# Ledger of designs, part 19: designed miniproteins, single chains, continued (2)

Each design is a single chain, and the fold is of that chain. pLDDT is the mean over its residues in the fold that is shown.

## One batch from the design tools (miniprotein)

Design m4631
Fold by ESMFold2-Fast:
Structure m4631 (fold): chain A 78 residues (1-78)
Amino acid sequence: LTPEQAAAAIPQLIQALQHEDPAVRLAAAQALGVLLKDRPELVEPHREQLVAALRPLLKDESELVRIAAADILKALGE
């Protein structure tokens, strides 16, 4: 991904964390986790929005979504 494509994808991935399908929420969380690890500078401007979107996922019906959200929040120092 170019920096421009990655920057455009982050708000879309944060929106996908609210999707009705747990598979979509999981995929979005995993993609955000990879971006945070590989390109934290692109995620940092969206930190507050990302933290707000991830906190409800700690109580998600899907165990994998809960684990992914917890891992990302820990990486963000939350």
Scores: mean pLDDT 83

Design m4632
Fold by ESMFold2-Fast:
Structure m4632 (fold): chain A 75 residues (1-75)
Amino acid sequence: MKEIEKIKEEHEKKYGVKLSDKQAVSILVQKKYNLSLSKSTPDSMKKALEAAKKEYEKSDPKTAKIAEELLKQLS
């Protein structure tokens, strides 16, 4: 959960709010795939989560698992 930990620490330091793992993964995916709030559709988020799952499967399997859980919620 290396990337998630960085996002949680950065967000807590910047806004004073503790993120859940799912919230941190959502922010990671939005930043990495340049999703804007106004252009965020279920389909665009689903594609970004699928890409994140594949990309993090080797380097951060816990992040990949959370991305998969978020994908299931969108289905």
Scores: mean pLDDT 73

Design m4633
Fold by ESMFold2-Fast:
Structure m4633 (fold): chain A 63 residues (1-63)
Amino acid sequence: SKLEEVYEIATKEITRLKEAGKSIKEMIDEAVKLAEKLAEEYDLPLGIVRTVVMAALADVVER
């Protein structure tokens, strides 16, 4: 599904930010920008995409 693709992209990109030594605040700021971009590209409601991207961020931070 489109939401599974969004989650996979978000997980990959946020993992890259974590590996680059970015703070949680910086990862949140970049995740917000990524959610806006993916909502536009996939033609999905921003609120749903943002929820999925923030779930991916939580998963990456807690690992």
Scores: mean pLDDT 87

Design m4634
Fold by ESMFold2-Fast:
Structure m4634 (fold): chain A 99 residues (1-99)
Amino acid sequence: ALSSEEIAASLLDYLGIPVPAEIKGKPVPFTELPEDLRKKILLLDVEFAIDPSKARPVLDEIIETYIDPKYHEAVRRAFEEATRRRGSLTRGVEEVTKP
């Protein structure tokens, strides 16, 4: 089983967001994550590309389901910083706008 720290680090790493120093877990490959979590992360990527207002609730569901409450604030801050730099998430999201 993965620790909350590993899940938090892996989520941020997959999205291309720098992992905050307070999160002591090391990222694992995407395929090593639980299937349900992988599906939610893919949904987060899609929602952020199409409608950023829907991305935050998906992120919050992942955080509240899989990550220890002590890391919730750190993960949310990292995601908010990445969102403020939009166009897109730096790694997980390809632009879904038609060219």
Scores: mean pLDDT 72

Design m4635
Fold by ESMFold2-Fast:
Structure m4635 (fold): chain A 83 residues (1-83)
Amino acid sequence: MRVEENTEKALRAVEQAAKEGVEKARTAAYWAVLSVADSLGVDAAEKIGKAVAEAMRKQGNLEVADAVEEATKRVVAEMKARE
């Protein structure tokens, strides 16, 4: 339930930002995944980031999907460094 709700919110933010370009989508993905990491932990953030990237790939938006995966990896690395 928590992961599904946060996945939908993150996906909507990334979809809206993607209309302005790949870099806007990357920034939206970074902040959405970071927010999840701060509230639900790194494992939940990684799962949500992967789910958003998969949804973008299914839509045919491969460049945005790659940007979301990169942003997710960055958040996971930053959060693990805080441990």
Scores: mean pLDDT 81

Design m4636
Fold by ESMFold2-Fast:
Structure m4636 (fold): chain A 95 residues (1-95)
Amino acid sequence: SLKEELLELAEELLEVLERLKEKHPDDSGIADLLDAAKRIIEDLKAGKITPKQAAEQLLRLVRALINITKEKGDEESAKELEEIRERLEELLEKL
C-alpha cells in the first residue's frame, strides 16, 4: 500500500537522521528534525494525520535537512537526502 511505502521511506529517513545526529552532535537543528520526524511517523501510525499530510510534512523536513547538510559541506549526506526527497515527491503524486 502507499501508506506502507511511505512508512518504509520514513524509516530510511530516520536512519539517515540518526547518522547525521552522530556525525554532527552539536547541531540542535538536526536533533529537532529527528524528533519532528519521529512525531510525524507516530501521528501517521495513530491515524492523527493522513498519508498525504505525513508525506508533505516529511518533504518539508527533508528540504530543511538538505539545506543544513549543504551549509556544513556534507555533500554525501545532501545527495542521499536529495534521493529521499525525489522518492517522497513521487509518492506524494500518488497520494
Scores: mean pLDDT 88

Design m4637
Fold by ESMFold2-Fast:
Structure m4637 (fold): chain A 98 residues (1-98)
Amino acid sequence: GEPLSPEMAETLEEGLRRAAELARDPLVRKALLNAAEAARESRVLAEASLTMALMAAVIAGDERSARAAAILADAVAHAETAEEVARAAEEALAILEG
């Protein structure tokens, strides 16, 4: 698929790095950081990395990280604007924080 716009990629990378700081499981954190790196290179690779974060969270029993990863993966697959990415990141971060 088409890569994310530079603005969408920057917004996603910022959100993913913040999510990784809140992630308690090291495999979830690593997958979120991999998604952040992939955001500037490939929408498909960013989505794949977020799917790995979701799987790691499910295996760890971390329901909050699983929900956050699912929201971010959906945004990567379907978002058309940086504002849509920002809203998804804010929703994911709110779940992780509380």
Scores: mean pLDDT 86

Design m4638
Fold by ESMFold2-Fast:
Structure m4638 (fold): chain A 90 residues (1-90)
Amino acid sequence: MRETAIELAKKTAETGISVEEAKELGKKALKELEEWLEENKDKYSEEEKELMKRGVELLTEALVAAAKGDIEKAAELLIEAHKLFQEANA
């Protein structure tokens, strides 16, 4: 997992994505998640919804870290986000 996360972070940094673009993508992803959760509000507990939202926040932080060239931080945040999404679907 860590090796894959590091590779993904490196490839993201190599695309030249800006911090601003990373933040905009994260904001859009969070809005799309909130809209989807509203349509599916009866299928998820409040705890599960918070885990999914936090997961998207961590993905946004990972993308921003990768855009800044902080590959290790980006990889750690990707792993943390993955764990939260796994917990939300358990």
Scores: mean pLDDT 80

Design m4639
Fold by ESMFold2-Fast:
Structure m4639 (fold): chain A 94 residues (1-94)
Amino acid sequence: SLLDEALAEMEAVVAEALERMREIAEEGKRNNLPREEVDKRLDEVEKEMLNRLQAIWQRVAPQLSPAERAELEARRLELLQAAGEEMKRLKEEV
């Protein structure tokens, strides 16, 4: 279904962003990069992730029922919370 495809796409976007954030943090530790440089790179990944999630929402939400939109929004918020928590953790470890 369109909802299932959108959910899978959002999950893939967040998973990809989290992997990139971890790689950036690991490279920062390995190369002893300044905290401000690592934070900037992590912020750039977050902005790209947010833009991609917004694009999925804008494309799909108008085509969904109210119940399906509520499900997509709930999952979007859950994914954003998880990503935000990981970002905070990575920044605190640098």
Scores: mean pLDDT 86

Design m4640
Fold by ESMFold2-Fast:
Structure m4640 (fold): chain A 113 residues (1-113)
Amino acid sequence: MSKDEMLREAEAVLDSGALKALDLISKGDLDGAKNVLLETMRRILELFGEYLKLSPKELEEIFQEVEPKVVAAAENAAKMYKEGKSVSEVYHNLLREMSEIALQAFEKMQALA
């Protein structure tokens, strides 16, 4: 898998996960949204780890570091939705926060590779 192919697949995973999480938030299921975003981030980190040839242990250590940030992103999206922000604003802010987390994780993973 090329870097460009890996990044396109990671973006597709993120878009799908963010939309599913937003649907759950709109239904009042914050715990479901947290779980979806954590699964989404794990899949993204698995794609990064496959490209960088990291061990499962290194991948799990990075996931443990980003987990509280992903949870905070879900909670912030739910707060924005409850405060009456548009679905579009909530979605784009969630994508931005999750993308920042993923990029920071990728930089740390590159340092391990």
Scores: mean pLDDT 88

Design m4641
Fold by ESMFold2-Fast:
Structure m4641 (fold): chain A 62 residues (1-62)
Amino acid sequence: SEVEEISKKLAELAKELKEKGVGATKKLTFTVTIDGKEVTVTIELVLDEDSGVSMELLDYKV
């Protein structure tokens, strides 16, 4: 499913961010279906000082 694919990609990117260290960023573009319409979403992932991953919505395209 789309959710499973996105979850796997997010997990892989989180692993890469931890390898690069605090302040590292990665962008991910994915497509989700909302009310039968395909929406393309771009987010940015950032590794924070507390070893947490923050997510920011950069773009939303229907």
Scores: mean pLDDT 76

Design m4642
Fold by ESMFold2-Fast:
Structure m4642 (fold): chain A 93 residues (1-93)
Amino acid sequence: GAADAQRLIAQAVRLIRQAIRLLQQGRVDEAIRLFRQALQLLRRASQFDLSAQQRARIDRARDLIVQAIALLRQGRVDQAIALFQQAIRILES
């Protein structure tokens, strides 16, 4: 149900916040692993019966996380962090 999806979203947000902290410590590969785990949780959340608005928010957050991981691989850490923070704001809205 919606409560199960919200629990997965909350867990994904916690992983994203932890991964941002790892990025600030220079632990890029560990952070990427957590961001990928957050993506898996968001994919599972999107499989629940959600409103169109909730589904759109999850899809937008997932797109931002994928784009941010690509920026990390290019060494654009500050730009990546901004996108991860935007994803958190969308998921918490």
Scores: mean pLDDT 90

Design m4643
Fold by ESMFold2-Fast:
Structure m4643 (fold): chain A 112 residues (1-112)
Amino acid sequence: SMKEEIRELGKKAIEAVKKGDVEKMKEYLDKILEIAKKGSVETIKVAIDEIERIFKVAKELGNVESAKEAAKALVELGKIGLKKAETLEDMLYAIGAILRGIGELLDLELSE
């Protein structure tokens, strides 16, 4: 299942964040985005949830670089979701992901 693959990649990304391995975390984020591009809106929603989890862990651990990469991935994922959205609810979910990702990037850049 694409959803199960995304959840497994999310766990691996969080483990990479905990180890301070930004490059490995980015590899897992890129794989999540590639699956999301091929998946349904429901698969994209799972990917959004997993990337938000990665972001929260990175921010909590003070790993600013990993948090920025996760926030960028959230924006990209929201854009993918918006292109595939067929209902107002799905469009709003995707727009919400874009706005949260942008807001978190601005917060991280301004806080230094």
Scores: mean pLDDT 88

Design m4644
Fold by ESMFold2-Fast:
Structure m4644 (fold): chain A 89 residues (1-89)
Amino acid sequence: MQEVKDRIDQVRQRLDDVQARADRVPATDEAGELILKAGQHLGEAEYYLQAGEKNKDQAMKYIDEAERYLDRAEELLRQIEEERRRREE
């Protein structure tokens, strides 16, 4: 369970970083939805972690889904940031 707690903490930190990045670029509904989905799955992972060690597989599943949403959000934000850098302003 310590490994699950550590991964939840890492995903939470990553979520905060992605939210900060999204705040600095032109808002996209898609990026916002991905971030919200990641947060919801992280909350589910925390719930199953508190429910007991027998729910480790469910907690890990939700952590993996949260990471998947964050991966997509980071990829989208990176593309937006690159397009902004290419535009001469």
Scores: mean pLDDT 80

Design m4645
Fold by ESMFold2-Fast:
Order: sequence, then C-alpha cells, then structure tokens
Structure m4645 (fold): chain A 96 residues (1-96)
Amino acid sequence: MTPETAIKELEIEKKELPELLEAARETLEAARKDPNNRKVVLRVVGEAIRYIGMEITLEEAKKTGDPEAIKLAEELEPGVKEIGRLVREALEAIKE
C-alpha cells in the first residue's frame, strides 16, 4: 500500500468512525436480544469481516513507514479496537 492510498483510506474511516461504532453497538444489542435469529447472526458475521478489514488497513498504513499515515493509524486505533471489542461480544452472544 502506498502512503497516499493509506492516508486516503484512513481519512475515510475517520469520517465514518462514529457511524461504524454505532452500527457495532446496535449489532451487539441485536445479538443479545435474539442470538438465534439468522439475520442477526449474518449481521454479526458482516461486522466481524468489516472489523478485520479495518485492522488490516491500520497494519498496512503502519508498514508504509510514512509519519502521516502512522499518526493517522494511531489516532484511529482506539476506535477500531472498541469496534473489535463490541464485535467479539456479539460473536460470543450468538455462540451456543
């Protein structure tokens, strides 16, 4: 990944982060309310895939060695980790 691509992707994620956090919270609530609902299970899996993609973007941005890309990745890391926490709790809620 180039530094320019990493910065562009992270700026998009930064703008979307509040909505992504809210979506993760709503997904956890749905998982706790109806863990056996197939649509809820699919939603939890979808959020897990999105979260993994965000972690990959952070790792690739840090690998560029560009100071701006690294700084932006570090700024986003707490929010991405919170999404990961919510997703892991949702996965546990749908587990038998």
Scores: mean pLDDT 86

Design m4646
Fold by ESMFold2-Fast:
Structure m4646 (fold): chain A 112 residues (1-112)
Amino acid sequence: MEEENRRLLEEAREYLLKGQDALNAGRYDEARRYYDKAIELLQQTERTDEVLRLLAAALMGRGMALMGLGRYDEAIADYDQARATASQTSTGSAELIALIEANTALARAKAA
């Protein structure tokens, strides 16, 4: 059980790193696919503050990839979900929430 959750979490972290690398390289479709896989794995993992923070980060990353693709409405949806997810942590996530809010505002401006 613990070993299984540790493996799922490690695999999710690998996809998050691949997504970040693809995002930094401007490979937005590739980044989106890696974040999709990370989100899927994190949703199958036991709900902890660490998992919620990683899920919020993955949703924000996918939103950023969608911004690069010009898919602003979908990016806004991911940012809204990322904020809701980060708000569920029992420890403070104020910095992450602030970053998500800034990205949401940018997406809304571009969608107009």
Scores: mean pLDDT 86

Design m4647
Fold by ESMFold2-Fast:
Structure m4647 (fold): chain A 73 residues (1-73)
Amino acid sequence: LKKKIEEYEELLKSKDKRTRAYAAAALAALYKELGDNEKALEYEIEAGVLEIEAAVTKDEELLAAIEEGQKFK
């Protein structure tokens, strides 16, 4: 079980918001299984925020980031 938590914590370091959202959701489920409901809720909230950002505003955020990057580079 701890090995799975470590694997998903590594995925949380991903550059991709979708991958990080998936990892946070998986960690929430794993912490629920361990009985750590507080930690599980924290990760569930984080996963929800990242998933909404990735699904709803991903293109808009990406375009804004590219435009800002082009200003300086």
Scores: mean pLDDT 71

Design m4648
Fold by ESMFold2-Fast:
Parts: structure tokens; sequence; C-alpha cells
Structure m4648 (fold): chain A 61 residues (1-61)
């Protein structure tokens, strides 16, 4: 398993990669609620989520 983490505007974003599957949490919330929080943070939230994803993917190898 690989895990990446980033923070934006006081919110903690954690991405976990297991093979081809990705799980995204924002402040401990997964699924649609976590995605909605990232969207509410706008481009900065998406950039932070992408950075956490890159870290998770690198560690999953």
Amino acid sequence: MGTGEAEVDGHRIVVTAEGEKLTVKVDGQEGAEGVAKIRALGPAGKAAALEAHRQAAAKAL
C-alpha cells in the first residue's frame, strides 16, 4: 500500500493507493463527501489532492 498526504487551507487530504484502486480522504471523510470538500477548495484543493496521489502511487510500487 502507498499513502500520500497534503494540506490545503487547513484541511488534510490523504490518498491511499492499492494496486489500481485509490481512496481519498479529506479530514477523515471518504467518497462523495471527501470529493465535495476538495471541489469546494477549488484549484488549490485539486492540486493538493494530485500531490497526495503522486506520493501514494510512488509508495505503492
Scores: mean pLDDT 75

Design m4649
Fold by ESMFold2-Fast:
Structure m4649 (fold): chain A 69 residues (1-69)
Amino acid sequence: MKNEALKKVEELIDQAEKALKAGDFDTAEKYINEVYELIDKYGVEPPEELRERIRKLTTELFTKRVDAA
């Protein structure tokens, strides 16, 4: 079950990265929020590589949202 949650997290990170690259900040934010929700609900600790990707996505999304406001 934790392995299934981690696979889902990785999939959502991939979708968020694609959305952010396409300029779809709303979709990217929704996927990032779903990643954090899965981590909290299942108590899974993503590998450092996935945590780094989440961190970069969150930082870029915040920066682009601020620039767009």
Scores: mean pLDDT 78

Design m4650
Fold by ESMFold2-Fast:
Structure m4650 (fold): chain A 61 residues (1-61)
Amino acid sequence: SPVEELRRRTEALLAGMRAAKDRLVAILAPVDPEEAAEVGERVDRYMAAHRRRAEAEIAAL
């Protein structure tokens, strides 16, 4: 199903982004806590926007 495939790919992508963001923030936080916070927030906003776009694409099917 195109819907199931889009959901599966979206969840896999978001899981990967979350893991990468968590690792990057953990590396940056001891060196530059302000930059770590800004990077984390930007990635969170990007992930939220991507989920909304995927939901809109699924709704259009």
Scores: mean pLDDT 85

Design m4651
Fold by ESMFold2-Fast:
Order: structure tokens, then sequence, then C-alpha cells
Structure m4651 (fold): chain A 77 residues (1-77)
């Protein structure tokens, strides 16, 4: 389902953000740049999937996930 794809994409993005935070703390600038690029591309895909939701309940869940991810992205990216 679309919601399952959104949840999977959100999970993948969370993993990328965690790896990016670790790379930044380690001072690995090259790795951080690569992970930032991947995270931005994954975030764009997440937004595209959320835009496709027509069901109000699925939209509420997707907006909840988006809010959590936005807070983390702003902190790291």
Amino acid sequence: SLLEQIEETARELDELIERLEEAKKAGDEKKAEELKKEALEKAARFQELVAQITDPKDRARAEELAAELDARIERVL
C-alpha cells in the first residue's frame, strides 16, 4: 500500500539521518556530504509519496511521520 511505502521510506530516511549525525561527529566531511545527498533525495521521495495520499486517516499518519522527520532533518541537514 501507499502508506506502507511511506513508512518504509521514513524508516530508510531515519537510518540515513543517524548515519549522517555519526559521520559529522566523527569529522568525516566526505561521508557526511554523501549521506546528506542521500538523505535529501530520500526526503524528496517521502514528500512525493505523502502528496499522493487521498485517505484522511493515512494522511494523518503520514503528517505525523513528516513532522517527526522534519524536526530531525532541520537539526542535521
Scores: mean pLDDT 81

Design m4652
Fold by ESMFold2-Fast:
Structure m4652 (fold): chain A 79 residues (1-79)
Amino acid sequence: GAALRARIVEAGERGAKEYAEGRKLLAAGEDVLKATGLILRGLGDGIEALLLGERAAKLGDEELAALGRAAAVAAGVKL
């Protein structure tokens, strides 16, 4: 329960922050390689949150599943 929620939140927050920073740099035409790396890391962290949420759903925790999906969307994953 609590430990899995913390992992989903941490991954989601990292992913959203990295994705937003990368998108901002890319839109400005600044540090394109850094921007691309941030976007890819953000997407990866979002996918981690999604997969942790999916594991929770298989254990009957649909709240954590929804949290993982929301985190993935915030990190740029299109569901």
Scores: mean pLDDT 84

Design m4653
Fold by ESMFold2-Fast:
Structure m4653 (fold): chain A 82 residues (1-82)
Amino acid sequence: MKSEEEILKDVDNMMAYADELLAQVEAGKLGRAQAAEVLEEGIEALKEMIKEMEKRNASKEVIDYLKEKLEWLEEKLREVKE
C-alpha cells in the first residue's frame, strides 16, 4: 500500500499529465473526446485514492489536498467537453 507521500507524488504526476493533455488539445494534436476519456479515467482513479485514504484514516490535510485536485480535474473535464 502506498504511503501518503507516495500518493501526493502520484497526484502531482497526474496533474502534470492532465496539464500536458490540455496543452496537446489546444495545439490541435489531440482530440477533445480523447482528452475527456483520459481525464475521466484520472478522475475515477483519484476518487478511488480518496476513498482508500479516508478508509485508512489519513490526515485531513492530505484528504483536502486530494479533493482540491479532484475539483480541478472535474473543472478541466467540463472545459474539454464544451
Scores: mean pLDDT 82

Design m4654
Fold by ESMFold2-Fast:
Structure m4654 (fold): chain A 66 residues (1-66)
Amino acid sequence: MELLEKVKEALDSGDVEGAIEAIREAYKNKDIVAIQEAGALAFKKGHKEVFLEASKLLTEYIRERK
């Protein structure tokens, strides 16, 4: 939940780089649910680049797990 608040704050301020960094940190911690929720939030707010990064990381996680 704290990760989602950080992503929301970054997106509301237009800090795309900060939002992507937070999502990548979640990926290092394997917090897949947080990445899914952050990606959905980015899509809803119109931040295509953040949504695509979240989708890419989720796809890589699935491939890593077969």
Scores: mean pLDDT 78

Design m4655
Fold by ESMFold2-Fast:
Structure m4655 (fold): chain A 63 residues (1-63)
Amino acid sequence: SELTERVYQLLNQAIDALQAKDVEAAREKIRELEEIARQIEDPKEKAALDSIIAGLRKEVERL
């Protein structure tokens, strides 16, 4: 789906930003993922994405 493709794109961009230690870029991609998570209707899919987002936020805080 279009939403799934956008999630994968943003996840890849967030991971790339974390590897580059680009805190500002990583935070921006995480924010966009959070906006998408609010639109997810399936509770299990939402919980899975929320868990991934929480992990990404912890990685940013370690930089």
Scores: mean pLDDT 86

Design m4656
Fold by ESMFold2-Fast:
Parts: structure tokens; sequence; C-alpha cells
Structure m4656 (fold): chain A 107 residues (1-107)
């Protein structure tokens, strides 16, 4: 159902944001691996819940894009010594934008 899909996406968003809130430059690789695991779990649940192939593919692609953008921000932040709070704010914005796009797809 739409409600079950929303719950999966909202739980994934909350888990990602919790990881981001505990992020430090020293544990960035571990944080990315944890975020990847959250996204992969969400993709699996979406694949089981979403029967429409087009909506399923759009949601999976959205989650893949979100992970890639987070990874790019973390890698760029480490290279350019971007302030931790600025990186976390940018990642939070990406997660929130992805959640809103997901809501539009399932409507």
Amino acid sequence: SKEEVLKVLEEAAERILAIVDSWTPENADEALERIKAVIDEAKKKISELVTDPEKRQKLISLLDDLYNRIKELVEEGLKHNIPKDELRARIRELVEQALEKAKEIID
C-alpha cells in the first residue's frame, strides 16, 4: 500500500539523518557504509511492496541517486575541508528532497 511505502521511506530517511548527525571526518567511510545498508534495505522493501514496475523503478533510481549524491558530498567535503555542520546540512537537504520526490512518485 502507499502508506507502507511511505513508512519504509520515512524510516530510511530518519535512519540516514541519525547517521549524518553522528558523522565525523574520521568515521566518514563507516557512515557511508551504514547509509548504503539503509538504502539497500529500503530498495528491497520497495521492490516487494510496489507492484507498478514504472513507480518501482523510479523509486529505486531515486534511492540510488540519493546515495551517490551523499557519497559525492562526503568525498568533496573531505578533499576541501568543508565544515562538518555545513556538510550535514547539505546531506539533510538531499534526504528531505528525495523523500518529497518519493511521495510524488507514489501518488
Scores: mean pLDDT 84

Design m4657
Fold by ESMFold2-Fast:
Order: structure tokens, then sequence, then C-alpha cells
Structure m4657 (fold): chain A 98 residues (1-98)
């Protein structure tokens, strides 16, 4: 049984600041230390820029590599359930590589 953590991050801007990205990484590290899989929903009513989306994924990948915990990211207007499904998909993907 996989213990799944979820985080929802909200932004009113299409571009994320360095401070927001640092807070995101810290939150992911905290969740990864206490869970077997982590899902992240990033909510932006204006839509995130492709560069901001890539930076979020790079942070999630870096935290995943550092902790060994699968981290799935979903964007748009995701629910907590969408974040949980992203975590489950990433965990399944890693399970299939073993």
Amino acid sequence: MIRTGSLTFHTDQPTLSDQQLRSFEAGLLSLARTHDAVGVGVSSPLGLSPDSQQRLRDIADRVSQRTGVPIGVTTGLPSRDDATRAAQREARRLGQQL
C-alpha cells in the first residue's frame, strides 16, 4: 500500500518567482520525507507559462531523484484528486521500470 501525500499550490500570475519556486521545493522535500508518493496540483487561472511549468517539473524531478519518492505534477485548475492521480501514475511508472 502506497502512502500518498498531496500539495495544491495556487498562483495568480503566469510566471513563478524564485521565492515561490523555493517554497515549492521545500514543501515537496517535506512531503517526500513522510510519504511513499507525492502529487502536486498547481492552480493558475491565467495558465502557467511553459518556462514556469518546466521549472516546476525540474524541481519535482530533482526532489524525486534526491528522495527516491515519485512526484507527479498536474497543472491548470487541478483538484486534490487530480494531484493524487498524478502521484499514482508516477509511482506506477517507476514500478514498471523495476
Scores: mean pLDDT 74

Design m4658
Fold by ESMFold2-Fast:
Structure m4658 (fold): chain A 63 residues (1-63)
Amino acid sequence: MEEVEKIRQELLELARDPNADREKMIEAVKKLKDLMTPEEREQAMLEIMDAATERYRKLVEEL
């Protein structure tokens, strides 16, 4: 569980970073998928999507 939380937190930080490597995010998501239940994975994906949306919104506002 500790490892799952660390990977999830790293994914959230990557999702918020405009220069984040998409391949690295995909690889981390695949690892997380193997460690989590379907319900936990769904919840984590929603949080990642929210972070990515917020990052994109801020990027647009900054431009």
Scores: mean pLDDT 68

Design m4659
Fold by ESMFold2-Fast:
Parts: structure tokens; sequence; C-alpha cells
Structure m4659 (fold): chain A 91 residues (1-91)
């Protein structure tokens, strides 16, 4: 039997999916490696599908911020994604 998600959870997933898509677009605009963009996409799918523990999500976001210390546009995009997580009540 397929598990039905609560309405709020479905809306939250849609908001996070949109935020993830916008983040991936910024990586493409900044000419990031395709292999890394695909890795980031896979990580987003894991988090969106299974709602990974907050601690793991925070660690991953911190690793991205550290990787892109010299790229202010990507850093801003990471911040926007983190804000989306806060809006849906995950942060």
Amino acid sequence: MIRKLPEDEKENLELLRTAAEEFLKVLEEEKEDKEFIEEVREKFEEFLEKKAPLEELYKWLNELEEKYKDNPKIQMAIGVFALALAVVGIL
C-alpha cells in the first residue's frame, strides 16, 4: 500500500523541490562541473524523498559553504535554500 503524505508535507516537498531546482540552476550558470551538479541533484533527491535527519542536512550544507567560500553567488544560493528549509519548518 502506497503511504499517503499529509497535505502540509506534500506542500513542503514541493517548496523544497523548487528551491533545489533553483540552486541547481545557479550551479549551471556558474559553470560548475556536470558530475558535481549531478551529485548535488542526487543528494537533494535523497533529502526530499526520505527527509534525512537535520544534522546530516546541516553538515552537507556546511560542506557546500566551505567548498564555495570563494564563490559569492553560489554561497548566496546556499543561503536561499537554507531559508526555504526554515520556511517549511525543517530548520
Scores: mean pLDDT 72

Design m4660
Fold by ESMFold2-Fast:
Structure m4660 (fold): chain A 97 residues (1-97)
Amino acid sequence: SEEKKKFEEAKKLLKDEDLLARLKGVGTLINFLNSKDNEIVKEALDLVDEVLKVINEIENEGVKKALLEKLKEALEKLLKSKDEEIKKKAKEALSKL
């Protein structure tokens, strides 16, 4: 699917040598936590540690805070998921914030 192609591209951006490319990957991966495809959501949840590493490299405190709040809001919404694995992974991810 087109969504899966964009997800794979975002995963590649997360490992890029350019911080701006990694930040684009972070924003896109946080958006995938709102996907209707539970498999994409689970894969995005598995990447939260990598996302947090990139956010921690941000020197601009306003940008860092905005991305952390966006991530937190997405994870909190996933606590209402009917998928037990998604709820468990979201709780684990929130404990790292």
Scores: mean pLDDT 87

Design m4661
Fold by ESMFold2-Fast:
Structure m4661 (fold): chain A 81 residues (1-81)
Amino acid sequence: SSMEKQIEEIKKKIGEEAKKLLEELIQNHASDDVMQEVAERFSELTKEAVEKIKEGEEFEKVKEYVDKKIKEIREQALKAA
């Protein structure tokens, strides 16, 4: 279904961005606490995005929300590293 494809796409997007940020944090010698918090925040974002899609929110709006939250996670994590 279109919903299943949207869920797969958003999960892939969040997962790829999470991996990139975690790799940057390792290079910047971030603490294990920062790494764990970032992983947890991306996991929570994935759940929120999937729920929004299942509730019938427009996919473009879900992507905009995800991009905004990824930016917030990145800024906070890099500041803490």
Scores: mean pLDDT 88

Design m4662
Fold by ESMFold2-Fast:
Structure m4662 (fold): chain A 92 residues (1-92)
Amino acid sequence: SMAELQQALAERIDRLEEALASDDPEVRLLAARELLELAKLASEDPLLGELVAPFLDRLRALAERASKDDDPKVAEAAKEALEALERLEEQL
């Protein structure tokens, strides 16, 4: 069901938030890249966009925080995620 998929996505976002707060820049980079992939897929697929829409504000907040990361690769991935999330919002 849609509710079960949204619950699974909420748990995935909880794990992304924890990983983005890691002291290990490689863990933060993997999390930022996963956030970017999620944002891109949601911006390209209307069904995934509807699934992700309830979490848009939370995902944007995570990406905005990560865009200020001291690791330039983490910051770049997060900035690309913000661009994908903005495209998603324009489609909603």
Scores: mean pLDDT 88

Design m4663
Fold by ESMFold2-Fast:
Structure m4663 (fold): chain A 66 residues (1-66)
Amino acid sequence: SYLEKVQRAADELVRAAEAGDADGVIRAYFEMLRTIKEAKAAGLDTTPLEKILDDALARVQAIRSG
């Protein structure tokens, strides 16, 4: 499912941020965006996916600020 795909990418994004892996952060972020775009193109409500993205980005920002 798109929910499972975006959640996996979110988990990868946070792990990469914790590891200081800038390339991993960029890769995971674009994977989330691609998955959301594909879900939107399929005519699905992307609100739950966008919430996962927002929550993941907030975690990355906290890691980068600490």
Scores: mean pLDDT 85

Design m4664
Fold by ESMFold2-Fast:
Structure m4664 (fold): chain A 64 residues (1-64)
Amino acid sequence: GPAGERAARAALESTHSAAAATAAWGAIKQGSDPEQLRAAGEGALRTATTGGARAAGEKALSAA
């Protein structure tokens, strides 16, 4: 839904990592599927080296 799309976009925009950005983009492209949002959030958290990227990944996971 819109909340999941917003969380995935926030992860994409706030990411420090190309891998995290790719995961977030994949989730957006799949239409906010809960499993895709979870994968994007987990990917963002796994590759996050800044607090901003980590927070974005947590938001994506919360939206899943």
Scores: mean pLDDT 59

